Designed miniproteins, single chains, continued (5). Designs and how they scored, part 12

Each design is a single chain, and the fold is of that chain. pLDDT is the mean over its residues in the fold that is shown.

## One batch from the design tools (miniprotein)

Design m16408
Fold by ESMFold2-Fast:
Structure m16408 (fold): chain A 50 residues (1-50)
Amino acid sequence: SALEHARQGAEYLAQGKVGEAIRHFGKAFELDPDNPEVRRIATQAVEAAK
């Protein structure tokens, strides 16, 4: 569930939909704040979007 939200956030960010991306990343971290895969996906998505 947390990983699915992180993946959706990355996809929205790639589309330039920052608001949707923030909501999905927020949900992912709320569901599993210590998940290293969630952090990796979010970090890579943010860097790729720059």
Scores: mean pLDDT 80

Design m16409
Fold by ESMFold2-Fast:
Parts: structure tokens; C-alpha cells; sequence
Structure m16409 (fold): chain A 58 residues (1-58)
């Protein structure tokens, strides 16, 4: 779970820097690590991945 949180944080940093592709990769990694063990974190990771994808295509 801690590794998932680290990827979530790195993804947020990438998102703030406009590095959408890097942000998406980190959020998807966080989802993979959190699914089945922390559903709340997994949902947050997917939500942020969707946000990053939307911003990339804006």
C-alpha cells in the first residue's frame, strides 16, 4: 500500500508539471498496487488517471 501511495504522490507532481503521460503511468501503477487491498486508494488512482487523460487531450 505504501508503494501505491508513493506512485499516487509522484503522479500528482507530474500532473502539476504538465507531464500528463508520466502522471497517467504513475496513477495506473498506484491502481495496480492498491486494487484488492485498498479499494479507496485504487478508486482515487483511477479518478486521477482519468483526470490526467482528460487534461492531456484538452
Amino acid sequence: VEEARKHLEEGKKALEQGKYDEAIKHFLRAYQLARGVDEELAREALRLASEAIWKKNA
Scores: mean pLDDT 81

Design m16410
Fold by ESMFold2-Fast:
Structure m16410 (fold): chain A 56 residues (1-56)
Amino acid sequence: GVSLMTEEEKLEVTRRLLEAGFELEEYEELLKEAGQMSELKEEHLKELRELIEEVK
């Protein structure tokens, strides 16, 4: 579907938030509260965890 942000942009923003001091779990809870991105959340979490491990 159409979205204001692409999946790549969402990953980039999430990565910046994690670098700013947010943890992946905190970001996941924020997405849950939004209530709309639940379907994408699990796919994004997999990529985010891999990305974080590679950046470390």
Scores: mean pLDDT 57

Design m16411
Fold by ESMFold2-Fast:
Structure m16411 (fold): chain A 101 residues (1-101)
Amino acid sequence: DPDERELEEQKRRIRENAERQPLSPEEKETLVRVGEMMLEGLREFEKLLKLPPLTPEEQLELLRQQMDFYLELLRLLGVPQEEIDALRERFNEALARLRQA
């Protein structure tokens, strides 16, 4: 699959760029993980453009998956768990309102 080869080349570039940074091994690992998650997330969004229109339930599930994705990125970037939990709570309240509308 040409797309899989391109994804692997992009991941290799992320690792090479991280290795060149004057960072600790743990910081380099974090950069690689964040970069790979961003790449894979963008690829999944591209796939969604090829699907038929989503049902309301599928749209809500997609929004939950997007929330979890962004909250995980914030966690990897060192945002405190208490702040992540507060963001999750606010987003869950917004989703509940959408479902009631």
Scores: mean pLDDT 77

Design m16412
Fold by ESMFold2-Fast:
Structure m16412 (fold): chain A 76 residues (1-76)
Amino acid sequence: SAELAALQARYAALAEELEAALAAGDAERAKALLREIAGLLARAHELKALAAGDAALAEEIRAQTARQAEEAVAAL
């Protein structure tokens, strides 16, 4: 789908930025990038769940990914 293709392209760009931030020791930028990447991954999984007709699973994926992003940020 066009939305999944756009998410994939954005993810690739953010992953490169995250690698650069981590190499530079820029923890604050890395935290911001991890949150944005988590949002993109949540949207991709949400779209897969919605395509299967599971709106409840789509909402659970959103909530779970938000929690995982904050856990990843806390670990930095």
Scores: mean pLDDT 77

Design m16413
Fold by ESMFold2-Fast:
Structure m16413 (fold): chain A 68 residues (1-68)
Amino acid sequence: AGRDHIDAAIKAIKEGDYESALAHLQKALELSRDNPRAVEHLKKAIDAIKEGNYKEAIKHLVSAREAL
């Protein structure tokens, strides 16, 4: 489920495994296509990871999870 991939991504970020986090978020994005609010937060989280803003990434992932 999309929530399971978000939870796995949050864990990966906390462990410093950003490659695994991005892979899980791509799967969460695919599973959440019909939910525009979740998609918006997932995209913002991906951008935050790419910028090294891991705290902001986790904040957006929590919001994406709540939208699902």
Scores: mean pLDDT 87

Design m16414
Fold by ESMFold2-Fast:
Structure m16414 (fold): chain A 56 residues (1-56)
Amino acid sequence: SMADIQAQIERLAAALREVADRIRSPEEAQLMALGIASRLGLDARLGVEAARRVFG
């Protein structure tokens, strides 16, 4: 459902915020988001959306 998708994006965004101080570029933000999504068993597209919300 759309609510489940939003919850997964927020979970990824929260994880990204925990490591935000280590991210220095949009490319690093995307790679970190993809890595976290993969580790959590989530779709890569959700990782990209989470990175967009956290880092712009």
Scores: mean pLDDT 80

Design m16415
Fold by ESMFold2-Fast:
Structure m16415 (fold): chain A 125 residues (1-125)
Amino acid sequence: KAQELVEEGKKALEEGKYEEAIKLYREALAIDPNNAQALLNLGEALLKQGKYDEALELLEPLAENGNKETRARALLLIGEAYFKQGKYEKAEEYYEEALRLAKEVGDEETVRRAEELLERVRKKL
């Protein structure tokens, strides 16, 4: 069941078991290819593994075509991928857009994370 695999993947991600989390999210997506939670969480796990280009390829469609909450979270993760690649100006642009959209939808967690990441990236500029 896709949702059970997503929950198992989330536990693995929280425990730093990134390879296990990736495997579980890919299994969830084999059952439900458009599961936004699984796609976002897979993107985060790929970032934790240093697979930045793969994370970007996965997350860009979510930033274009997701609902506003999914788009805000995808934009934040895309910004993190660019930050990890040393593309700080690009990371700042994605974080600012993620913050704008997260505020619009009232996603307090994404707002706080975006503000923290903006403070961090601006110190690199």
Scores: mean pLDDT 88

Design m16416
Fold by ESMFold2-Fast:
Structure m16416 (fold): chain A 83 residues (1-83)
Amino acid sequence: SVEEALKLAEEGRKLFAQGKLEEAEKLYREALKILKEELGEKHVLTLETMEALAEVYLAQGKEEEALELYLEVFNILLEQALS
């Protein structure tokens, strides 16, 4: 459910703040999966969760994975701006 995904994202944010990067990544990935399934890839909550996951990837030194998520968000926002 969306409610459970938002709870996972909030817990991920708390873990990220504590430097528990692997645990934060896992929770954000699970939240993102649920939000994509329930709300779609272009929903604001889905995009915000993609950006949060990208920040976790950057903190881990996973720059390529972070860049892929940032580019996905950018392309969706660009498509919406052109509509």
Scores: mean pLDDT 88

Design m16417
Fold by ESMFold2-Fast:
Structure m16417 (fold): chain A 57 residues (1-57)
Amino acid sequence: DAERRERIRRALDEAEERSAGLPPDEALAVSRAIFERLARELGVSVATVRREAARLA
């Protein structure tokens, strides 16, 4: 699904932008929150979003 892939790519960009300049622990928390939100919006597990994101990165 092209729409899902585009949304995941945007979530990756958002996570990078919002975590820039943060300590590792805070950066990880921000990235996790963004992926959890996207997973909820897409109706899939966070593991699914992370797996798809890994294929796009």
Scores: mean pLDDT 79

Design m16418
Fold by ESMFold2-Fast:
Structure m16418 (fold): chain A 64 residues (1-64)
Amino acid sequence: DREEVEQLYLKIHDLYLRGVISEAQYAEAEKVYLDWLNGKISASEAKERLQKILAEAEAREKAA
């Protein structure tokens, strides 16, 4: 789970660098990642939230 959270965040970061994801969505992903690092949310919750952001970004990439 911990490594999966990190991999999801890195994938979202890559999409941001490629211009697929908005600055606002990337900021949301960063907040989720930091909340997880600071122990405010569980790895499972972080994974679920990051997967949702990633799915929305991937849907936009396919539509473009």
Scores: mean pLDDT 79

Design m16419
Fold by ESMFold2-Fast:
Structure m16419 (fold): chain A 70 residues (1-70)
Amino acid sequence: SENDRKAKTVSQLPRSHLIGAARSLIEQAKKLGNEEALKKAQEALKLLEEGGDVYEASKKLIEAINLLQK
């Protein structure tokens, strides 16, 4: 899918960069009161900080971005 392709591309970035992106998305979701985007960004951050799958974390980041754009 399009989101899977975007997540694959994003997963090429360094883990530290993805952690920064997740933290930024958490801040944006809090400011907008978007609870679903907040949950997805927090789940991505947890995966990245716990040494989890970068692709799964990237999928959650793309989901959070999509929720914040709608």
Scores: mean pLDDT 85

Design m16420
Fold by ESMFold2-Fast:
Structure m16420 (fold): chain A 57 residues (1-57)
Amino acid sequence: EEERADKAIAKLEKKTGLKISKKPDFMSASQIARVARKLGLSEEEASAIIKRGEKNR
């Protein structure tokens, strides 16, 4: 799960040019899910990113 979240974040960073891994709490879980879906990430990858963000609260 952590590995999946790291890979999903890396894909999102590559597509957006943002360093999301440096700011685990920069977006709400729902915003991250919407962005991930728009960028073609799977529902599982979006869910892993959301769970990572919630865990870092």
Scores: mean pLDDT 64

Design m16421
Fold by ESMFold2-Fast:
Structure m16421 (fold): chain A 64 residues (1-64)
Amino acid sequence: MRGLELKILEVLYENRDRWLTVDELAEKLGVSRETVQAAVDRLVEKGLIEKRVEGDRELYRLAS
């Protein structure tokens, strides 16, 4: 789990001009959507990433 947060931040940094869904992060990292959701929730709580809601989808990007 701890290494996953760093990998999520790296993927978001490489895509820092875009919003990514949990499904896209799960596919890129080869882990379950549920596992990614838990990690991104922690990263939002830490203020390291931003969350945006579009319809029934949640989108994420690097905070700065």
Scores: mean pLDDT 80

Design m16423
Fold by ESMFold2-Fast:
Structure m16423 (fold): chain A 67 residues (1-67)
Amino acid sequence: SKAARIAEGAAKAAELLGLEEAARLARQGFDYAKQGNNKEAAELLRKAAELTGSRVLEDAAEGVEKA
């Protein structure tokens, strides 16, 4: 799904930046998005964004919520 693609991209971006906790949260978000639970996925991505201050993760959370 579109939400799953966005969440996967966010997880990979966090991993590339060495943001281990944010990457873990984004990976969990990806799993929820694959199940069609976009609300839970967006909440996890928003938490990852708050933890890191990452604009990329914030934009990903919004994208998943609107998918």
Scores: mean pLDDT 84

Design m16424
Fold by ESMFold2-Fast:
Structure m16424 (fold): chain A 78 residues (1-78)
Amino acid sequence: HMEADIYLALGEIAYAINKKYGPDAKTLEKAVEMYEKAIELDPENREAWELLAQAYEDLASLGVPGAREKAEEVRKRL
């Protein structure tokens, strides 16, 4: 699905920006949003699920409430 690939790429770009310029919850939340859209269009995309789990783990490290639980939920789906 072409649209799913675009959302996955946008999420990866947001995540890369977060890593390059330092951790920022807003940028990670944007990556999460893009990965969720990719999964909505292609729920069989294992890579998107793995990237979503990583983004939630990073959000949990920044102290965002509920992010740890979301990361665990996503990893159980893998």
Scores: mean pLDDT 80

Design m16426
Fold by ESMFold2-Fast:
Structure m16426 (fold): chain A 53 residues (1-53)
Amino acid sequence: SKSEILEKVKEVMRVIGEGVDRVIAARQAGASEEEIEKIWEETNKEAKKILEE
């Protein structure tokens, strides 16, 4: 239903927002480009999982 789609969209937005915060924190801590890429990969994986469920 449309309400279920909107709920999933909100959850995806939350996950992406958390991913952004993690990237910012990691960069401030001196993380490598590879570490930043892994954070984005993990964030995208979680977002896809929500959309599939």
Scores: mean pLDDT 84

Design m16427
Fold by ESMFold2-Fast:
Structure m16427 (fold): chain A 95 residues (1-95)
Amino acid sequence: SSKEKLKKYLEEAIKEIEKAIEAAKKGDIEKAKEHLKEAMKYLNKAIDLSEDKEKQQKLLNAQFLLLVAQSSLSLGDIETAIQSAEAAKEIVKEV
């Protein structure tokens, strides 16, 4: 069902965000960026399946925070990247 697929995509997005945070904490910036890209792919799939306007807006906000995290990693701002990724994770958990 679409609801089961949505739940699976949200769970996979959370796992990939957690892996990105751990990689960033270890200084593995390339691996952190890879996991952020995978998280964003799952999040995009979840957004496409969401017909609830409030849930869709929360997922779009999470996507924006993952883009901030990716940009911050590229600029060497690891702390901002981790904070943005953690904020995105908490939003996804609320959906």
Scores: mean pLDDT 91

Design m16428
Fold by ESMFold2-Fast:
Structure m16428 (fold): chain A 74 residues (1-74)
Amino acid sequence: MEAVRDLEALAATASPAAQPLLAEARREAERAAEALAAGDEEAALEHWRRALELFLEGLALDDPELAAEGRAVL
């Protein structure tokens, strides 16, 4: 999925403080993809929401303005 690739690319350039949050966000995005492949769209949506929250928390450590923009459109 494109979102997983984007998270992977961002994690590669993230600060050490943001790395654990972005790694957890990627795991949740992977769980969302697995749930979707299994036909569980509700579980997939729940995991995507968790991934987005963790991603924005990690992003806020490096770029709080961009994280605020992301939260405003959720």
Scores: mean pLDDT 73

Design m16429
Fold by ESMFold2-Fast:
Structure m16429 (fold): chain A 88 residues (1-88)
Amino acid sequence: TVEVTVTVTVTSPLGTVTKTETVEAEPGDTITVTVYLPELNTTLTVKVTVPPEGRTFEETVKKKALPPGVTDPRKAIDVTVTVTVEAH
């Protein structure tokens, strides 16, 4: 069992939101982190794999988020999600 710190940073034209969560897990486990975006009134979910003890994993992905009440994909906002997973 390792102590794992997951930091998720979501950058959008409307601002930046950062969430940090610390959990105990085994290397190779999957952790699900949810980040609420108040400017969009929506929640993004990211899944990360726990690296070996003393290792850090970082990934950057682009996603689209729809503003509240909007279902039109043409009005989706580009968001950049950077996830850092550190096993202690």
Scores: mean pLDDT 77

Design m16430
Fold by ESMFold2-Fast:
Structure m16430 (fold): chain A 65 residues (1-65)
Amino acid sequence: MDVDALVAQLSDPDPAVRLQAAQQLGLLGTTEPRALAALERAKSDPSAAVRTAAHGALEGMRARA
C-alpha cells in the first residue's frame, strides 16, 4: 500500500515532496496509526505550506471517518 511510501516522503529533504505526501495522505483518507503520527509531526514542519497541508489532511480524515 502507498501509505509506507507517503510516510517516508514526509521525511524528504525537499519541502515540495513533503507537501505532496501530506496532500496525498489526506486524499487517501487512511486512518493507519503510522500515517496519522507522521502527519502530526508534519504539523511542526519548518515549511508553512507543509504544516497547512498536514492540518488539512488530518481534518479531512476526521470529517471522513
Scores: mean pLDDT 77

Design m16431
Fold by ESMFold2-Fast:
Structure m16431 (fold): chain A 68 residues (1-68)
Amino acid sequence: SDLEAAVRLVTHAAELLAKKLEAETGLEPKIEVEVIGEDEVRGVATAGDRVEEVVLTTEEVREMLALA
């Protein structure tokens, strides 16, 4: 489903953001992925006081899949 694809893409993006934060801070990052609507997924990577966020809608995922 498009929502399952969005969860996978957001999880991957959050993992990349977490690696960036770990490299910048030297702290172990935390990753949280949440479905915040029926068609929207939010990923957050946190290390200390540093926070990076990614949000994808099922429409954006459909556009990404059309390009692949």
Scores: mean pLDDT 81

Design m16432
Fold by ESMFold2-Fast:
Structure m16432 (fold): chain A 57 residues (1-57)
Amino acid sequence: GLYTDVAVHDLGVSRAAVYRMAELVRAGDEEGLRRLAEELGISVEQARGAGLAVLMD
């Protein structure tokens, strides 16, 4: 959906990564979200925002 597409474009990451962010946000896995953000070179706030964007779609 639109929110997911914007998140993929804004972060410059794969769609699979953005869906993984959504899974981690939904699960409340703060450590997993932090690790994924570090691996992708983005902030945990950016990763959380992208995950929420998917969940709002």
Scores: mean pLDDT 86

Design m16433
Fold by ESMFold2-Fast:
Structure m16433 (fold): chain A 104 residues (1-104)
Amino acid sequence: KGVELGKLGKAYGKLGYKLGKAGDGKKGGIYAIIGGTYASLGGELAIKTGDKEAGKLAKLGGDYAKKGGVAAAKVGTGEALPLGIAGALAGIGGEFLGELAIEK
């Protein structure tokens, strides 16, 4: 079931958010990528098992979390602060959508 993948997406998204909020955009970005990956996989499984709408949202949010995390991880901090924040926000999105995948 997608439940375990949703839990992993939530856990890693939460870590990405905490690290991004603490000013470590590179580490926050990396954890956002991991969380987004698990959220996307959980969403794909939910679609296949009949919860198409929640699964589609989890997959979409996970894909966005991955993209934001990649951007944040590449640029680090300083002039890249907006991208670090984007990575943290992507982590939050992955956490939220991982939670939705667990609820279904």
Scores: mean pLDDT 62

Design m16434
Fold by ESMFold2-Fast:
Structure m16434 (fold): chain A 72 residues (1-72)
Amino acid sequence: MEELEEEADELLDEIEKLAEKAKEISPELGLEAEELLGLGLIARGVGKVVKDPEFAVKQLKKIKEELEKLVG
């Protein structure tokens, strides 16, 4: 359980760094990245409320993949 919580927090940190990188590339990519980061924050919060860190990890991995595609 704790390991999944830690993984979710690490994924969110990686998502935040990718969003920052997107902003440095262009304002347009930065806006798309901020939307994806927002979805990540929601997924993390929902996972905490429903006590389902597996859900949070799964959603955050998908969001990270989309951000990685966005920034190259």
Scores: mean pLDDT 81

Design m16435
Fold by ESMFold2-Fast:
Structure m16435 (fold): chain A 64 residues (1-64)
Amino acid sequence: KKEEIRAFGRRAARVVARHLAEQGKTGTVSIVLPDGTVVTFNATSTDEAELLAQGEAAIDKALA
């Protein structure tokens, strides 16, 4: 179940990264996982790949 929640979080991070990159937005992002875990990170870039890396790292850290 933990791996399923991580997979969900990583997919959510990808969607968020694309959306923020398309909008040119930075700032605090929160992702709510199916188990009720809230993962928060600060988006410091408008590059999709960099934002994805930030989001995935936050998800992995929260679920470590």
Scores: mean pLDDT 79

Design m16436
Fold by ESMFold2-Fast:
Structure m16436 (fold): chain A 70 residues (1-70)
Amino acid sequence: MSLEEMIEKARELAREAVAHELSEEEREALRALIADPSASEFQKRVAQALLAKDEEALTETVVEGVREQA
């Protein structure tokens, strides 16, 4: 998978994730991830964007993560 394909897939996943109605269980899991000292900064930013339902912030965070790994 190319970097461009990974970025496009990340944007699609971000749109789907933000459109998904978060359950209380999912919200608790995301809050726990944000509070987890073993979680990466990337994981915490993704969790914060999901809780805020901020598609732009989620997309930017995931795209930055993909670029960092490339």
Scores: mean pLDDT 75

Design m16437
Fold by ESMFold2-Fast:
Structure m16437 (fold): chain A 66 residues (1-66)
Amino acid sequence: MEFRITLIGDVTSQIGLVLRLIGREDVELERLGKNTYRLTYSGSEEEAEALYEELKADPNVVVEEL
């Protein structure tokens, strides 16, 4: 599954989230802009849905399914 994520928090929160995401074996991030990334998830659909809900719950993140 692919998501577009836009980071709207402070720089420290943005760095922390990016480092957490790139630490996952099933996650690939492509930088589209200063605060915007394409996230490609290669794990299970169930885990992808869980990741989407986790990102959607973060007030410093705007997530959109691609």
Scores: mean pLDDT 79

Design m16438
Fold by ESMFold2-Fast:
Structure m16438 (fold): chain A 100 residues (1-100)
Amino acid sequence: MRLSEEEAEMVREVVELAAKTLNEEFDKVENPTPEEAARLVGVKLRILGEAIDLAREGASREEILEKIAEILEEAAREVKEEHPALAEALERAARRIREA
């Protein structure tokens, strides 16, 4: 994917913030299953892809962070019935990203 150096640095910053926030909130999940860990990896990959695409379209840092929060909230809804502790972790991560 072709980004300017400024766009690539912004993507790196927002993705690193999202990954750190997700890892910290997921660390609070007691006895996480391999399935929950795999779902977390999927969410991180989706965040990376969407952040790159939005940066290529000229989106601001604030717009990318808002999209990341939306992805986290959507993922929380998708897993809520099967993995409620993971859903709560994703919802906490989304709130922290919106406050960043």
Scores: mean pLDDT 85

Design m16439
Fold by ESMFold2-Fast:
Structure m16439 (fold): chain A 75 residues (1-75)
Amino acid sequence: MEEAVRLAIEAWKAYLAGDTEKAEELGRKAEEELKKIKDEKEREEAIKKIEEAAAKLAAEATKDPEKSKFFAELA
């Protein structure tokens, strides 16, 4: 869980910095780590933390619809 949340937050930061390629790589790694979480409750908690971080940043930074799709797959 820690690694999935960490990677997703780093992906969001990369997206904010305009590094779409790095954001996509980190997002894919975060999604893979989420899939490794067999406990559905822990996976749901990780997704919730990612959603909270994404929602806060989306209001100020996610102005490109194509880039928004990237994080929708993690939510």
Scores: mean pLDDT 69

Design m16440
Fold by ESMFold2-Fast:
Structure m16440 (fold): chain A 74 residues (1-74)
Amino acid sequence: MTEEELREKILQLAKDNPELKRAAEGVIEAADSLPDPTERREVLEIALKALQSEDPEVAAALVEMIRGIAKSIA
């Protein structure tokens, strides 16, 4: 899966929940700030897995945690 495909799937999973959509946009923005394409892809893959959680609160918390990690790496 390419970086672009990961972004599309992340946004698709979050589309029906405004809070998840905002968190998804935030993690994509944080990933895009990373200079290493491998690190960007890993952050996006982890975010996608988090958004596949059945609990929206858990998904949002995991995405926020991933965003914080991405900012620390950048």
Scores: mean pLDDT 72

Design m16441
Fold by ESMFold2-Fast:
Structure m16441 (fold): chain A 71 residues (1-71)
Amino acid sequence: SEAEKEQKLKEAEEEIKKELEERLAAIAAEIAAARAAGADVFEEATLAMQGILAVAEALAKLAEKKKEIEE
C-alpha cells in the first residue's frame, strides 16, 4: 500500500539522517583537532571534502531506497 511505502521511506530517511549526523560530527571534531594542531589549508580542505562526500553518499543511499520502495 502507499501508506506502507511512505512509512518505509520515513524510516529510511531517519536512519540515513542519523548516520550522516554522526559522520559529520566526527568529521567536524577531526577538523577542530587538525586546526588545534596547526593544520594548513590543504589539510583542512581534505577533511572538508570528506564531509561533502559523506553528504553525497547519504543522498545516493536515500535515492536508492526510494527506488526500491517504489518498485
Scores: mean pLDDT 85

Design m16442
Fold by ESMFold2-Fast:
Structure m16442 (fold): chain A 68 residues (1-68)
Amino acid sequence: SAGLEAAEARGLAYQPVVKAVNELRDYAKENGLSDEELKAKVEEFAKKFNLSPQAKADLYASLKRELA
């Protein structure tokens, strides 16, 4: 399906990335990261997994909502 293919192209639906996102989310919640610290961690994550700018923005927005 086009939606799944687009998500895979963005890297967020790929299984290793999904696992790493869950670990990052749990880390952020446990450590009570500030917006600045969360942004820095998302930037590092995006660089490590070669995420598109849109996937990086989606990840940051998702984590920020879960921490609020």
Scores: mean pLDDT 72

Design m16443
Fold by ESMFold2-Fast:
Structure m16443 (fold): chain A 55 residues (1-55)
Amino acid sequence: HHGELGLAIRALLEGKEVDPSKVTPEVLEEARHSLDVAEKTRQGALDGARAIAAA
């Protein structure tokens, strides 16, 4: 499971096709969710830093 999730995340980040025989649809959705959470966390940190810099 962990290896499949890592493969799915890497493929999504690189814009490459995911091998469906190695990555199930459930693992692919988990990878998309993980990337969405990570992106929102990064944006929140950047927004916080900008607010401090603007003060």
Scores: mean pLDDT 73

Design m16444
Fold by ESMFold2-Fast:
Structure m16444 (fold): chain A 58 residues (1-58)
Amino acid sequence: SARRAAQRAALREAADGYAAARAAGAVTGPAAAPIELVAADRSEEALERALALMEAEG
């Protein structure tokens, strides 16, 4: 659970950073699929789906 909480926090921070960079025009391409998912939808459901994608690729 502690590891999962840290992964959730890190993924949300990465998605927030990416969304801010896109808004500022600093990045124009897509991020990794988990990050794009969380950036587009900040719900718990999107976060769990993004974590599942990371586990499938791990």
Scores: mean pLDDT 75

Design m16445
Fold by ESMFold2-Fast:
Structure m16445 (fold): chain A 78 residues (1-78)
Amino acid sequence: MERERAIDELAELAGKAAEKEGGDGEGAKAQVRALARSLDLTPEEIREIIEEVKADKNATFNSVISLMGEAYSRRLKE
């Protein structure tokens, strides 16, 4: 439940960023949801990403994907 809400929030942010770049916002949301599930990101990891994205008013879709990758990489390390 908490995880689903966090994923939805992150997807919304990614969708907005993609739309600003002339991309498909719905496709971006779907990609972020699929990635979060595939990588099995924790609610804590997703919340950290959301906080980082919100802190950067010029966040791009690329920055969201990079933060997701960083969180996953951190988990793989430990």
Scores: mean pLDDT 80

Design m16446
Fold by ESMFold2-Fast:
Structure m16446 (fold): chain A 55 residues (1-55)
Amino acid sequence: YTALVKYTMSDGTVLLGVGEGETPEEALKGAREDAEKQLAKLPGVEVESVEEKVF
């Protein structure tokens, strides 16, 4: 399974987390962790919306 987590930020920036796994849950966990790692590199920006999708 492949999962995508899309964060739309308060400044208009879009962050995409991608994860793969044997189950939809593992793929989502990977995608969330990837998105959170990217978010940690952006100081002072707030998340406006979150979208999650599993393929």
Scores: mean pLDDT 80

